# Designs tried in a protein design run: designed miniproteins, single chains, continued (4). Part 106

Each design is a single chain, and the fold is of that chain. pLDDT is the mean over its residues in the fold that is shown.

## One batch from the design tools (miniprotein)

Design m15925
Fold by ESMFold2-Fast:
Structure m15925 (fold): chain A 111 residues (1-111)
Amino acid sequence: MLTPEQKEEALSIIDEARKRLRELVEKAYEAYQNGDWDAFVEALAEIGRVVREFLEKLKALGVPDETLERIREAAARGLQKIASAIMNGDKEGALKALDELFEEIKRIVEE
């Protein structure tokens, strides 16, 4: 179990990742709607990089591998929902899926 101090640091890392991913999801949505495939692919690559950096920061903080795997699985499901919403032209649905993903990640970390 994480210490209270480690949980507070983990929540800070989670909030930073959420903010960065929100901006990238909005960029991916705009690029897809405009038919800018190069910008869309670049935004998806940046999303992958942010998720990787996020998981590495949690690992460095001492989050157990079992907990990190649960977060990784949640991220995979959440990103698939976000991508589906973007492809359907549903910006609000994509942002809602992002919010639901981060609430699940917070729950996993606080268990």
Scores: mean pLDDT 86

Design m15926
Fold by ESMFold2-Fast:
Structure m15926 (fold): chain A 70 residues (1-70)
Amino acid sequence: SLLDELKEYFEKIIEEAKSASLEEIRELNGELIEKVEEYLKKGLPREEAEKLFEEAQKKLAEIADKKEKE
């Protein structure tokens, strides 16, 4: 399903962020936003996409914040 595809893609982005620089994490955040827009255009229900996006964005932000702080 589109939801499962988007979820796996977000998990991949989050995993990449763990070993990425802050510059690269900023680019990954952009990819996360672009990917959710792409799947919304493909017909993924907005409410389901928003929930998945919020979870992924929170995890990505926590990784970025931790790297910025150190």
Scores: mean pLDDT 81

Design m15928
Fold by ESMFold2-Fast:
Structure m15928 (fold): chain A 89 residues (1-89)
Amino acid sequence: MRVLARIELELADDSPEAIARAKEAVRAAVEATGGELLSLRAEGRHITAEILAPSAEAARAAADAVVKRLEAEGLTVLKHGLSALPLPA
């Protein structure tokens, strides 16, 4: 069953390079887990993505992959969250 999910990230670094890298990590993780990226926005250090995932497990895998990739690239994630929402009727 498909799920609508929101991924939120707060980075320690608000440089254009850090934000661009975080946005690319979200896009790549959603694509790799078979999901669809519905929206992606950044406001300072805060990045919010809304995704349509094929399952709740796929949504969690995408969120986990984003954090791991950013940490592997030397970026510090101060806060991260995943909220799964029911699909509209």
Scores: mean pLDDT 81

Design m15929
Fold by ESMFold2-Fast:
Structure m15929 (fold): chain A 62 residues (1-62)
Amino acid sequence: MSDYLYELALKYIEKGDYLKAAALAAELYALGDTRRAEEILKQLEEKDPEAAAHARALIEAL
């Protein structure tokens, strides 16, 4: 499950759909895949800081 979500998040980053990638990073965190969630968040922080902040807010709400 988490492998698929990680690959999907990378595809959304490639497409420029940073909000969907942000939601998937939060889902990875919820599943306990914190390392890969943080890797996605780091990429989002560089490309779209608002999307990264949105993902962190979703994680905080878990």
Scores: mean pLDDT 82

Design m15930
Fold by ESMFold2-Fast:
Structure m15930 (fold): chain A 66 residues (1-66)
Amino acid sequence: SLKFEAEVEIAFALIYVAIARISGDDELAKKIQELVDKAMQALKEGNYEEAIKIAREAIDLYRKAV
């Protein structure tokens, strides 16, 4: 389901917040967390496609930074 896909994408984005923080990149961690918070809000509102999109943007932000 789209809900499950959104939850999985958000979980991966949260892992990247942790990796960025452990690596000492607090600014990157903060930016990824802000996107995760927006994706979680979209998930809570039932906007699963938007939640997936925002979570993937968070993951891509990490990929481009390393």
Scores: mean pLDDT 88

Design m15931
Fold by ESMFold2-Fast:
Parts: sequence; C-alpha cells; structure tokens
Structure m15931 (fold): chain A 57 residues (1-57)
Amino acid sequence: SEVNRHTAIALLTTGRILELEAQGAPQSVIDEVRAVGEEALKRGLTPEEFDARLDAV
C-alpha cells in the first residue's frame, strides 16, 4: 500500500534523525537524511531500498 510505504519511510527517516541527533551528528548529515527521505518518497522507493540507502548516510 502506498500509504504504508509513505508511513514506513517517514518513520525510518525520523528514527534515523533522532539517532544521529543523540550521537551529536553534524547538521549537514541530518539535512542529508531529510533530503534522502524526500527523494525516496518522490521516487517510489520501497522501505527496504530506503533503509539500505540510509545506511550510506
């Protein structure tokens, strides 16, 4: 379901940002995660594909 995909990507994005903020990551890295999340939603990436991409940030 597209709604489930959108929700899963949003939750993964938010979770990753919270982890990075807790670790004291630079704002540039947090901004990159936000941009990757927005791109994933626009490109129709699956949550699995998106999770793999987040590991690279």
Scores: mean pLDDT 80

Design m15932
Fold by ESMFold2-Fast:
Structure m15932 (fold): chain A 57 residues (1-57)
Amino acid sequence: SSMLEEQIRSGREAAEELKKKAKELFEKGTEKDKHKGVLLETAANIVEAGVDFLESL
């Protein structure tokens, strides 16, 4: 469905944004920023897993 295609596209875009933010936090080098980076990277992986599931439908 067109709604499924849009959900997949939006999810891929959201995951990419989260990964980009995680990279910025890792580059800042503080312990707190690194912990935040891990959380954002984990969130991106969860979003990608959800999108992969939708793509399997």
Scores: mean pLDDT 85

Design m15933
Fold by ESMFold2-Fast:
Structure m15933 (fold): chain A 55 residues (1-55)
Amino acid sequence: NLSEEEAAKELQKIMSKFSEDQAYELSLVALKALEESGGDYEAAVEAAKEAAKKI
């Protein structure tokens, strides 16, 4: 399980590889996963990783 700080660092690493527009889309995917999971930061990071594979 990831803390909020660890999840933020992982998301920054993922988003730093993409354009600002793509990073914004990935942030929305992560936020949606966080909302749907009731605050599971690991689920948010995994959703962003899966979305990033499709870019």
Scores: mean pLDDT 81

Design m15934
Fold by ESMFold2-Fast:
Formats: structure tokens, C-alpha cells, sequence
Structure m15934 (fold): chain A 92 residues (1-92)
């Protein structure tokens, strides 16, 4: 049986990979690589990276959505939560 956590991990990986691929297709390959290099090995870290990529593509609503998810999922990672909160403030 697939758990909600396993499903969320798969979704986060797909979302991050998709937005990074879109950035590369738009010629933002250096920005995509920077986001990938900075992403932590966590569900929250993947959503943070996806939000940054969405923001660079001008999709502010999607960026806010993923930054809020990163905040919600980062209760045990205060540095990641702080970064997500700072990025959310820049979009709002």
C-alpha cells in the first residue's frame, strides 16, 4: 500500500524535476543547476526548489503554493523553514 508520505515524496520529485526541465528549456540552465545544487534531501527541500523555479518562470501563485508546502513540511528543519519564509515574503 502506498503511504501518503511515499506519494508526497514522488510528487515532490516529479514537480522539482519538471520545473527544472522547464527552466533549462527557457535557457535558464545555470539557475536550474544552482537550485538543484542547493536542494536538500527532503520533501520540503524539493518543494522549496520547485517554488524557486516557478518564481523564476514568473509563476508567482505556484511559487507561493510550494513555498507554503515547504514551510509546512520543514518543522524539523529550521534553516529550510527560514529560507522558505524569506522567499514567500518576496513573492507576497
Amino acid sequence: MITDEELEQAIADIVLGTYLAILRSKGLEEEAQRILDEVTDSIAGRYLGAGEAAYLLGDKETAKHYFKKAIELSKDDPELRKRAEELLKKVE
Scores: mean pLDDT 83

Design m15935
Fold by ESMFold2-Fast:
Structure m15935 (fold): chain A 76 residues (1-76)
Amino acid sequence: MEEEARRDIEGARLSIEKAKEYLKQKTPEGLRKAASYVAAAGILLTAAEMSGAPQEEIDELRKEIDEVIKEIDKLA
């Protein structure tokens, strides 16, 4: 459980970073990639929460996902 939660948190963080990287490109391709990585991060974050990841980490990453979604919506 602990290791699964950790892997899911690490995966979510990586996906958020990739989403931010693609979002900076401000291209249609970059926006599609950013949206895909945000979706992946959300799935991993939900799995981590179900596996007992620390709520503080979940809340921080959920906030980052929300910020990326808002940026995608502004550029769409």
Scores: mean pLDDT 82

Design m15936
Fold by ESMFold2-Fast:
Structure m15936 (fold): chain A 93 residues (1-93)
Amino acid sequence: SPSRREIEAEVLVSFAIMLAYLAIRAAEKGDLKTAVELARKAAEVAREAARLGFPGAEEAAEYLERAARAAEEGDAKKAIEYLKRAIEELGKG
């Protein structure tokens, strides 16, 4: 059975994935301000999962931070690419 720590990390990962998908949807609609806010929140959640030892969560957090920067620069396509990479890293667990 998973430990309490493993369950907590899994919940945080699921939440980060949800935020990343919402950020993709915002970026696809040209709402880059919302994409930045969601990507930053996802990065914070992914870093907490990394603190709990979830494999790939630190790497995912870096992709989420890069996605937020790309969206701030007006590059929706690059933001979506980084968001998808973050989801892939979080999905490996």
Scores: mean pLDDT 90

Design m15937
Fold by ESMFold2-Fast:
Structure m15937 (fold): chain A 76 residues (1-76)
Amino acid sequence: IKKLEEEIKKLKEKIEELEKEIKELEEERKKLKEAGDVIGAVAVDIRIVGLELEIELLKKRIEKLEKEREKLEKEL
């Protein structure tokens, strides 16, 4: 159980890091759009989508680990 909790914590921390990166890219995209750099803004949008997909995969992994933890706790 403790090892599952530690793994979940690490994955949550990774998601927080990726969310911070997305926020930085959103600010960069806004600045590029304000400067009229449409191509640069689109490139940043593609990177944001990639990071969002990574976060989604990590969230699904956390959900599986949380379900496994709940099963172990109930079967004590």
Scores: mean pLDDT 81

Design m15938
Fold by ESMFold2-Fast:
Structure m15938 (fold): chain A 94 residues (1-94)
Amino acid sequence: MKKIKEKIEELLKKAKSEEEKKKIEEIEEELKKELEKFIELAKKLKEEGKELKYDPEEDAIESFQALKEALEEAGIELVPGDPEETARLLEEAV
């Protein structure tokens, strides 16, 4: 997840106009609304003894926003009802 966050930071640095920066910020804000889904899925995975490469509680909000954006950009759909698929996607999203 840290590398995905760094990718978002690079996009912000490359934004040459205030409109581009505002657009990226709006995307991040929009993702916050659904971030709870990913946090709950990550907690479920921990409770069932499944290990992730990162600590989702520690990397919480910003990392899951970047993760969701990166996965959507890659054309990957997250299935909230499949914790094993979600764990695989989370592990490979760095």
Scores: mean pLDDT 51

Design m15939
Fold by ESMFold2-Fast:
Structure m15939 (fold): chain A 56 residues (1-56)
Amino acid sequence: SLLERISELTREAMKAYLNKDKEKFEKILDELRKYGFTSTAEAIKKAIEAVEKAKK
């Protein structure tokens, strides 16, 4: 289903972020944007930025 695809891409993006694989992370966000899930991709990006800011 569409929701399963979004969920899978979101999990893969988080896995790439945790592994510090910036290239794979950006590629997965681009895949979300290609499928029309731009808001989801931007929400993931903002969540990661908030986590990084909180670590400082």
Scores: mean pLDDT 79

Design m15940
Fold by ESMFold2-Fast:
Structure m15940 (fold): chain A 80 residues (1-80)
Amino acid sequence: MKEKLLKWATEIAQIRKDNPTPLTQEAVRLALRGLLYYSAGKFDEAIKLFEEGLRLAKEANNQKLVELIEKMLEEVKKAK
């Protein structure tokens, strides 16, 4: 579990560096906060944060971030 969370956090950080737009940065902040809640076992809070991050990622047209957040959201829903 911890290795997967660190890998996702690293991928999100890289997307932020590659796409320094305000919408992408806000989506990244929400996704990272969602991972923090997921690691704490707060699945409902993580889902809400990932859903908002996904909305902003779609508005930013950042397909890599959209796919990554959708993958994280699927995993959190399975863990719940």
Scores: mean pLDDT 82

Design m15941
Fold by ESMFold2-Fast:
Structure m15941 (fold): chain A 89 residues (1-89)
Amino acid sequence: MITGVLEEDVAPELVEKAKELEPEIEEVAEKVREILEKDKEAAKKLEEMLAEMKAELDANPLETAEAAFEAQVEALKKIKEHIKEVEEK
């Protein structure tokens, strides 16, 4: 069968963990969209946070799939925390 995936580059365990995060990522994306529509100041803060996280990733290039996955999990946590703070105001 044709898989089209190089397992040497991505561990099967990381693929399964990424699939588990997919529903959470979708929920966060939907909440981000709601905030962008309702509060322009909160949207600007979110955009600044995303820019800072990207700058940190650019300063520390990801050498492995595991590092990339961890960076994504950290980014998701930071975004989720900011969304919660905006929702509680």
Scores: mean pLDDT 64

Design m15942
Fold by ESMFold2-Fast:
Structure m15942 (fold): chain A 74 residues (1-74)
Amino acid sequence: SKERLERGLEELEKLAREVAEKSGDEALKKQLEEILKQMREAIENGDEEKYEELAKQLLALLGQGVHAVNQKEA
């Protein structure tokens, strides 16, 4: 449902902010913000397939950000 997608997006936004802050990578932050914006638009349009595609892209970028933070902090 739209309400479930909205709640999922809120959690992804929180995670993206944390990863961006810890990474210090402005390019990563901008990429995460752009994908989150497109995910909001997909929810507004009722396009669950596009939301799922964008969510996979977001999670891949978050994984890269987490890896970069771990390398920096190690």
Scores: mean pLDDT 78

Design m15943
Fold by ESMFold2-Fast:
Structure m15943 (fold): chain A 93 residues (1-93)
Amino acid sequence: MSPEELLEKARKYLEEARKALENGDFQKALDSIKKAIDYASELIDQGYREEALKILREVMELAAELMRKASPEQQIDASVLLLYAATLIASLE
């Protein structure tokens, strides 16, 4: 997949996650955040570190918001995603 396609897909899933959070669809928000992390990870592998960093920072913001609003089970899933995003960010610094 091209870096442009990875960026487009990551941004699409971030927007989907934000809308899902606004609608109270926490499972869809979790699934969409995970997809955005997956595409950001591929961007890192292809050398697009600054673009990936921007995506991962927004992922952390959305995952933190999800942890405040979601059920205890979904909060655990969100915390795992937050940790993965933070670990990827640390690998870029």
Scores: mean pLDDT 84

Design m15945
Fold by ESMFold2-Fast:
Structure m15945 (fold): chain A 62 residues (1-62)
Amino acid sequence: GAKDQLILENARKSAEDAGKEDGLSEAQIEEILAAVEEAIKAGADDATISEIAILKHEELVS
């Protein structure tokens, strides 16, 4: 739905901005977005989707 699209668009912008600052590749940024998309498909709420994006970003940076 429109809300899911907005969440994904916001997640993409945040992942691109933060990922570029931390030196993540385009493929790593897409990996974060794939995790977000799967969470949305699983019916996760906004807080859970945000947490999944943060955890995947930390995994890729660490």
Scores: mean pLDDT 78

Design m15946
Fold by ESMFold2-Fast:
Structure m15946 (fold): chain A 87 residues (1-87)
Amino acid sequence: MDAEEYAEKGREAYKQKDYAEALKYVGKALELDPNYAKAYYILGEIKKDLDDNDGAIALYEKALELASEEETELKKELEEKIEELKK
C-alpha cells in the first residue's frame, strides 16, 4: 500500500469514529510519506472531534504548507477550516 491508500483507510476509520484505527492508518501513511498533506488533514479532523481546536489548527496549517499547487480544493477546504476554528 502507498501513503494515499493508508490515508484513505484512516479517513474511513475516522468517519466511523474509530479514532484508534484512524491514527494507526494515518501513522502508516506518514511513515511512507512524512510530507503527505492529506494525512495531516485527517489528523486535524480527529483533533477537532476531540475538542483540541489548537491542535487541529496546527495540523491544518501543516497540511496547507505541504499541499501541492494542484490540490486547490484541499487548500481551499483547509483555509476555511482554519478560519472557522480561529473564530
Scores: mean pLDDT 84

Design m15947
Fold by ESMFold2-Fast:
Formats: C-alpha cells, sequence, structure tokens
Structure m15947 (fold): chain A 85 residues (1-85)
C-alpha cells in the first residue's frame, strides 16, 4: 500500500492497542504498539511525530507492567523527537 494506506492501517491498530491497554491487556497492547512502531519507523523514518507518539504509548504500557527502565528509555526517545520538531 501507499504511505497513506499504511498510516490509515496503523491508526486503526493504535485504536485497538488503546482499547487493549484500557482493558488491562498489557502484553497484547505492547505487541500491537511494537508492530505499529516498526511500521511507522519504516514508513516515516525514526524522527516523526507519529513515531514519537507510538513510543510514548508503548512506554505507558511498559510502565503499567512495571518495566520502568524500558518505559523511561522510550519516554526519553519520544521527548527527543518532539523537541526536534
Amino acid sequence: GSPEDLQLLTNHAVNEANTLFSQGKYDEAAKLYQTVLEFRKKTFGDEHPDVATTMNNLANVYKAQGKLNEAEDLYQKALAIYEKL
């Protein structure tokens, strides 16, 4: 698909991951956010607002799982991208 088609698909996947996270299904939410992150990095490159937003969402899941070091790493990476924009 085109980059626009991939963005539409990843937006749908983010909505699913948000729902899973709200239901406490952290492993499923993390897996889906990881998949979205890889697609967005491939489509837009590493320094894009949607990549930063996905990193922040995945960090929220890791924090909820008690994976504090992994969460902090992703929060810092997301912040660095936002500060360059």
Scores: mean pLDDT 85

Design m15948
Fold by ESMFold2-Fast:
Structure m15948 (fold): chain A 82 residues (1-82)
Amino acid sequence: SPMEVTILKFRLLALQVEIDLLYEIIKKNPEDEKAKEQLLKSIEQFKEVAEELLPLLSEKEQEEVKKRVEEAEKIKEEVKKL
């Protein structure tokens, strides 16, 4: 339904913003283990919401979401090395 797609898109956007803000915090404070834990949890939730949303989207929107999932995975790898 259009409502379900809208809610999933909102959740995905909110998680994207949270991931970006947490990553900036961690880059400035690499000792912040709670921020790292929250980032990893947010990335997991982002991937789960993306998996639910992908089959409901146009091909163009699917590519945008897939690119953001790849960016989130790269952030996860970088943070794990800190």
Scores: mean pLDDT 89

Design m15949
Fold by ESMFold2-Fast:
Structure m15949 (fold): chain A 78 residues (1-78)
Amino acid sequence: MRVEIVGPDGKRYVVEGETPLEALRKALELARKEGWPEDVIQALENAIKGAEQNPEAAEIIVGMASRDVNEAVAKARA
């Protein structure tokens, strides 16, 4: 699974994992390492919790998380 995120610096980041949950965890590690806004971190943490509770919906959750993260990043840049 691949997750693409545009950071608040405008750079495109790609994180890859064997599962949607692993990709989300790597995206969270990246957000924490780069010091991204708390709203971005919380969106990723919520997505991880959702994917852990319902692994069958994990791909849908990743898609939703990508939208939520991009929206939080856009708000942080405005």
Scores: mean pLDDT 74

Design m15950
Fold by ESMFold2-Fast:
Structure m15950 (fold): chain A 57 residues (1-57)
Amino acid sequence: RDAEVAERLARVRELAEEVGRATGLSPREAEARIHDGEPLPEEARELAERLLEESTV
């Protein structure tokens, strides 16, 4: 359980970094925008949706 949770958190962090690189936002700001339903650039939206799905742990 702990290993799987740690692996998922690592993937979420990697995705957040990718979103930040694409949008110029910090990983935290990107996550906040996704949770608030704020608009993101088209390319960043796909990465943001993946990040939100992975953050369900």
Scores: mean pLDDT 66

Design m15951
Fold by ESMFold2-Fast:
Structure m15951 (fold): chain A 102 residues (1-102)
Amino acid sequence: SMAEELERLKREIEELIAWLRERTAELRARAAAGTLTPAEVEALRAEVSARVSAVRDRFAAFAARASEAQLEELNPYFIALQDEELAFQDLLDAARAALAAA
C-alpha cells in the first residue's frame, strides 16, 4: 500500500541520514588526523552521491503517485537529508582543498 511505502521511505531516509552523520564524523576525524588520501575522499564522495541519488529516485517515483498529505508528511525528512548532505559537502570541499594544498 502507499501508506506502507511511505513508512518504508521515511525509514530509508532516516537510515541514510544516520549513515551520512557517521561518514561526516569519520571524514572530520580522518581529516584532523591527516590520514585522508585523495582516492579515499573521491570514493566517499561517489558512495554518498550514489546513495543520495537512489533515495531521491525512490522519492520521485513515490511523489508522482502520492497525495498532498503524504508529501507534507515526507517533506521534513527530505529537508533533514538535505541539511546532512550540505554539512557533508562542506567538509568534503574543505578536505579536498587541504589535500590540494599539501
Scores: mean pLDDT 89

Design m15952
Fold by ESMFold2-Fast:
Structure m15952 (fold): chain A 73 residues (1-73)
Amino acid sequence: MEKAKEALARVLAEAKELAAEAGDDIEETEKKTSERLAELADELARELEELGALELAKRAREAAEEARARAAA
């Protein structure tokens, strides 16, 4: 399960970087951040599936769909 911890740490680190890069255009920043979070959640889901953590992978995919819906709004 070391790989799952590393995947989570990497996703969190990238999410923090996105938050730090938040610009003065709030609406554009919200959409771009949501889209990138969806990509990160999809990547996490893929790694969790590789590890056999199918339940957690499903939750990560659901989070990606929610983030994508937010970006599309």
Scores: mean pLDDT 69

Design m15953
Fold by ESMFold2-Fast:
Structure m15953 (fold): chain A 82 residues (1-82)
Amino acid sequence: AEPLTQEGIDLALMRMQVGVLKVIAKNSKDEEKKKFLEETAKKLDELIEEFEKAVKAGDKEKAKKIFEEAKKLFKEALKKYE
């Protein structure tokens, strides 16, 4: 089991954010909204990959910056379609 670290919590939160956007996109009847949310989820998946690489390299400062970017991107996506 992965230890309960700040990095582990941040990773779990980012994975949940991707899941939320994918669920909203799948259930959307608006093609523009669906595409935007799918593209945003893809960008978050790329940030998760970068985050995991930073954590593995021991670069906690870079990991924190990536998490902040992912959090901002998710909030902006939700605000556009609130």
Scores: mean pLDDT 82

Design m15954
Fold by ESMFold2-Fast:
Formats: C-alpha cells, sequence, structure tokens
Structure m15954 (fold): chain A 89 residues (1-89)
C-alpha cells in the first residue's frame, strides 16, 4: 500500500539509506522494490540469482535487522522487522 511504501521511505531516511536506490545489495533491492517500483527492482535483482522477489525482500530486511542490531540502531531494527512481518503475512 502507499502507506507501507511511505513507511519504508521514512525508514530509509532515518537509517541514512539513499532513497534514490543507490545503496547496493539486497537491502537496497528491498527498498527499491517497495518504494520505486517493480521494474527497477527486477533490474537489480538479476545480480542475486533465481530467488523470488518475496524471498529477496525478506532476506534483505533480515540483513538490515542484523546490521541494526550490530550498530545499536533500535529504530531501524523495529521498522525493518515491521516491514518483514508485513511481507511474510
Amino acid sequence: SDDSQQRVRDMAQQYGVDTTGRRMGSQGIALIAQTDGVDIARQRRQQYDSRSRRDGIIGALSDGIRTADRTGNQHARARFQTTRDMVQS
């Protein structure tokens, strides 16, 4: 939903992630997929072999949670976990 996309953009801003999709890796793919559209996410996802979009997003958010735990960023952790739970529902 538009609200979910806005929440992911807010999370990216709070975490210091470039919302233009310049961040590399699975976390960047998850943010692009949720905020900027499917086609951009498809182009970047070609780098990640044959995993599904949903599995890729879950993986990227799980990596984000682990990074937030290591850096002590409790706000980013909570938002990544909320988004992951929504995707898994």
Scores: mean pLDDT 59

Design m15955
Fold by ESMFold2-Fast:
Structure m15955 (fold): chain A 55 residues (1-55)
Amino acid sequence: DRSIRLALMKEFGLSEAEINELQRLSREEQIEWLMREKGLSREDAEKAADAISKL
């Protein structure tokens, strides 16, 4: 749980608050947000969304 949050923060530049907000979105909405707001590729956004689903 905490280790996944730390990995998301380190690898994808997400804040704790951003992770908490993303957990309220659907997987596709998370992917779209990550691509739009963080400039991640779809592949990296999918990795981040998959990690968020394990929280």
Scores: mean pLDDT 82

Design m15956
Fold by ESMFold2-Fast:
Structure m15956 (fold): chain A 60 residues (1-60)
Amino acid sequence: MEKKLEEEIEEALARMIISINVHVEGLSRKEALEEAAKLLERHGLPKGAEYARELLKEAE
């Protein structure tokens, strides 16, 4: 497994956004993942958005 620095940064940002959505915004894990994916995609962070969507599939 080899991830480039930009992919690692986008995944770290995704984890932080998910954590904020759960712990600060009070969203459920599923809602936090959905909102994080949308936010990351909107800001041009497609690898972070993909990471959040993969976690969402695991949560179903």
Scores: mean pLDDT 78

Design m15957
Fold by ESMFold2-Fast:
Structure m15957 (fold): chain A 61 residues (1-61)
Amino acid sequence: REAIREAYKALTGREASDEEIDRILEAAVARSLGASQAAIAKTLGVSRATVSRYLEIAERA
């Protein structure tokens, strides 16, 4: 969780909220279980581009 907060700050220049970190963690877990970016985007209610950014942050962490 802390590693994700640090990665978010490094990539965006601001500190992530707990809600945003939870979304990033949920996206990373879903991806590790084989979910597609489209399925994750639909589940979280965000765009595919946002999911891609979340996964990049999680991978960097």
Scores: mean pLDDT 75

Design m15958
Fold by ESMFold2-Fast:
Structure m15958 (fold): chain A 99 residues (1-99)
Amino acid sequence: RPLTLEEFREAVKGMVEALLTQAARDLAAGKSYEEVKEFADKAFNVAGTALLSRVPPELQEEARELLEKARKEIDKGVDYLASLSPEQVQALVDAAFAK
């Protein structure tokens, strides 16, 4: 069924959180900034396109604006995480996930 704008907004929020979590884990694991940024961009494009395809035509413009804002937040988040030391990123991962 078509997504409502609210369902789309919540799905986009969950996608941003999931992609930033993955970026933190990958940086903590020693992946390069370029690898992490490339993965986040590709994953965002795939998931974002799939979500957008479920939005009715009358909501497409607003949905695209939300995706553009989400892309900027992911870019800022990855840049921030990459600015931290590996120890700082690992501490964030450890705080987010119990072993």
Scores: mean pLDDT 81

Design m15959
Fold by ESMFold2-Fast:
Structure m15959 (fold): chain A 109 residues (1-109)
Amino acid sequence: MEEEKKKELEELIEEEKERLLKLPGISEEGVEEVARSVKELPEYLKKLSEEERERIIEELQRYRDSTDLTDEQQELVDGIIEAIRNRDAYEAAKLFAKLAVKGAELNAK
């Protein structure tokens, strides 16, 4: 299951990389940096204490409430919060990747 989830995340990262590289103004370096961060997220999230996890949830809730997000972006943030609460680190990382891609697409338009 963990190995399967890791492969799903890696496949999603490669698919989203192809999408990002088609956007005007995107840098290959920037895409690789985001991909690395997302790939490292599950291990980072697994190491968090309960207090650190609650802090991240509070930061995400504040971001959602204070930022002019689209409905799709709000759904992604809410999904990330739920995944973190459920200790599903791979689901959280997949949703973070989708949120990053959505933000990049909106900035390119």
Scores: mean pLDDT 79

Design m15960
Fold by ESMFold2-Fast:
Structure m15960 (fold): chain A 78 residues (1-78)
Amino acid sequence: AKEIGERVAKAMVEALDDPFDLDVAYALGLIGAGISLANGDKESAREFLETAAEVLEASGTPEAKRIAEYFRKGADEI
């Protein structure tokens, strides 16, 4: 389960052929974390949220930074 969650995260990132999209990072974080938690894989769920937060922070927009803070807090609690 843990290895599968990590592989799904990497596959989603690798599937991004278009210029980076914040909506994609947001969706990747939520969907990846949700799937990982459904499989009982809290560590992969944290990694999904942390990766999405890092990507959102890189965008530099105030809204993306707020969402990134939310994701980092969620990752810390699970």
Scores: mean pLDDT 68

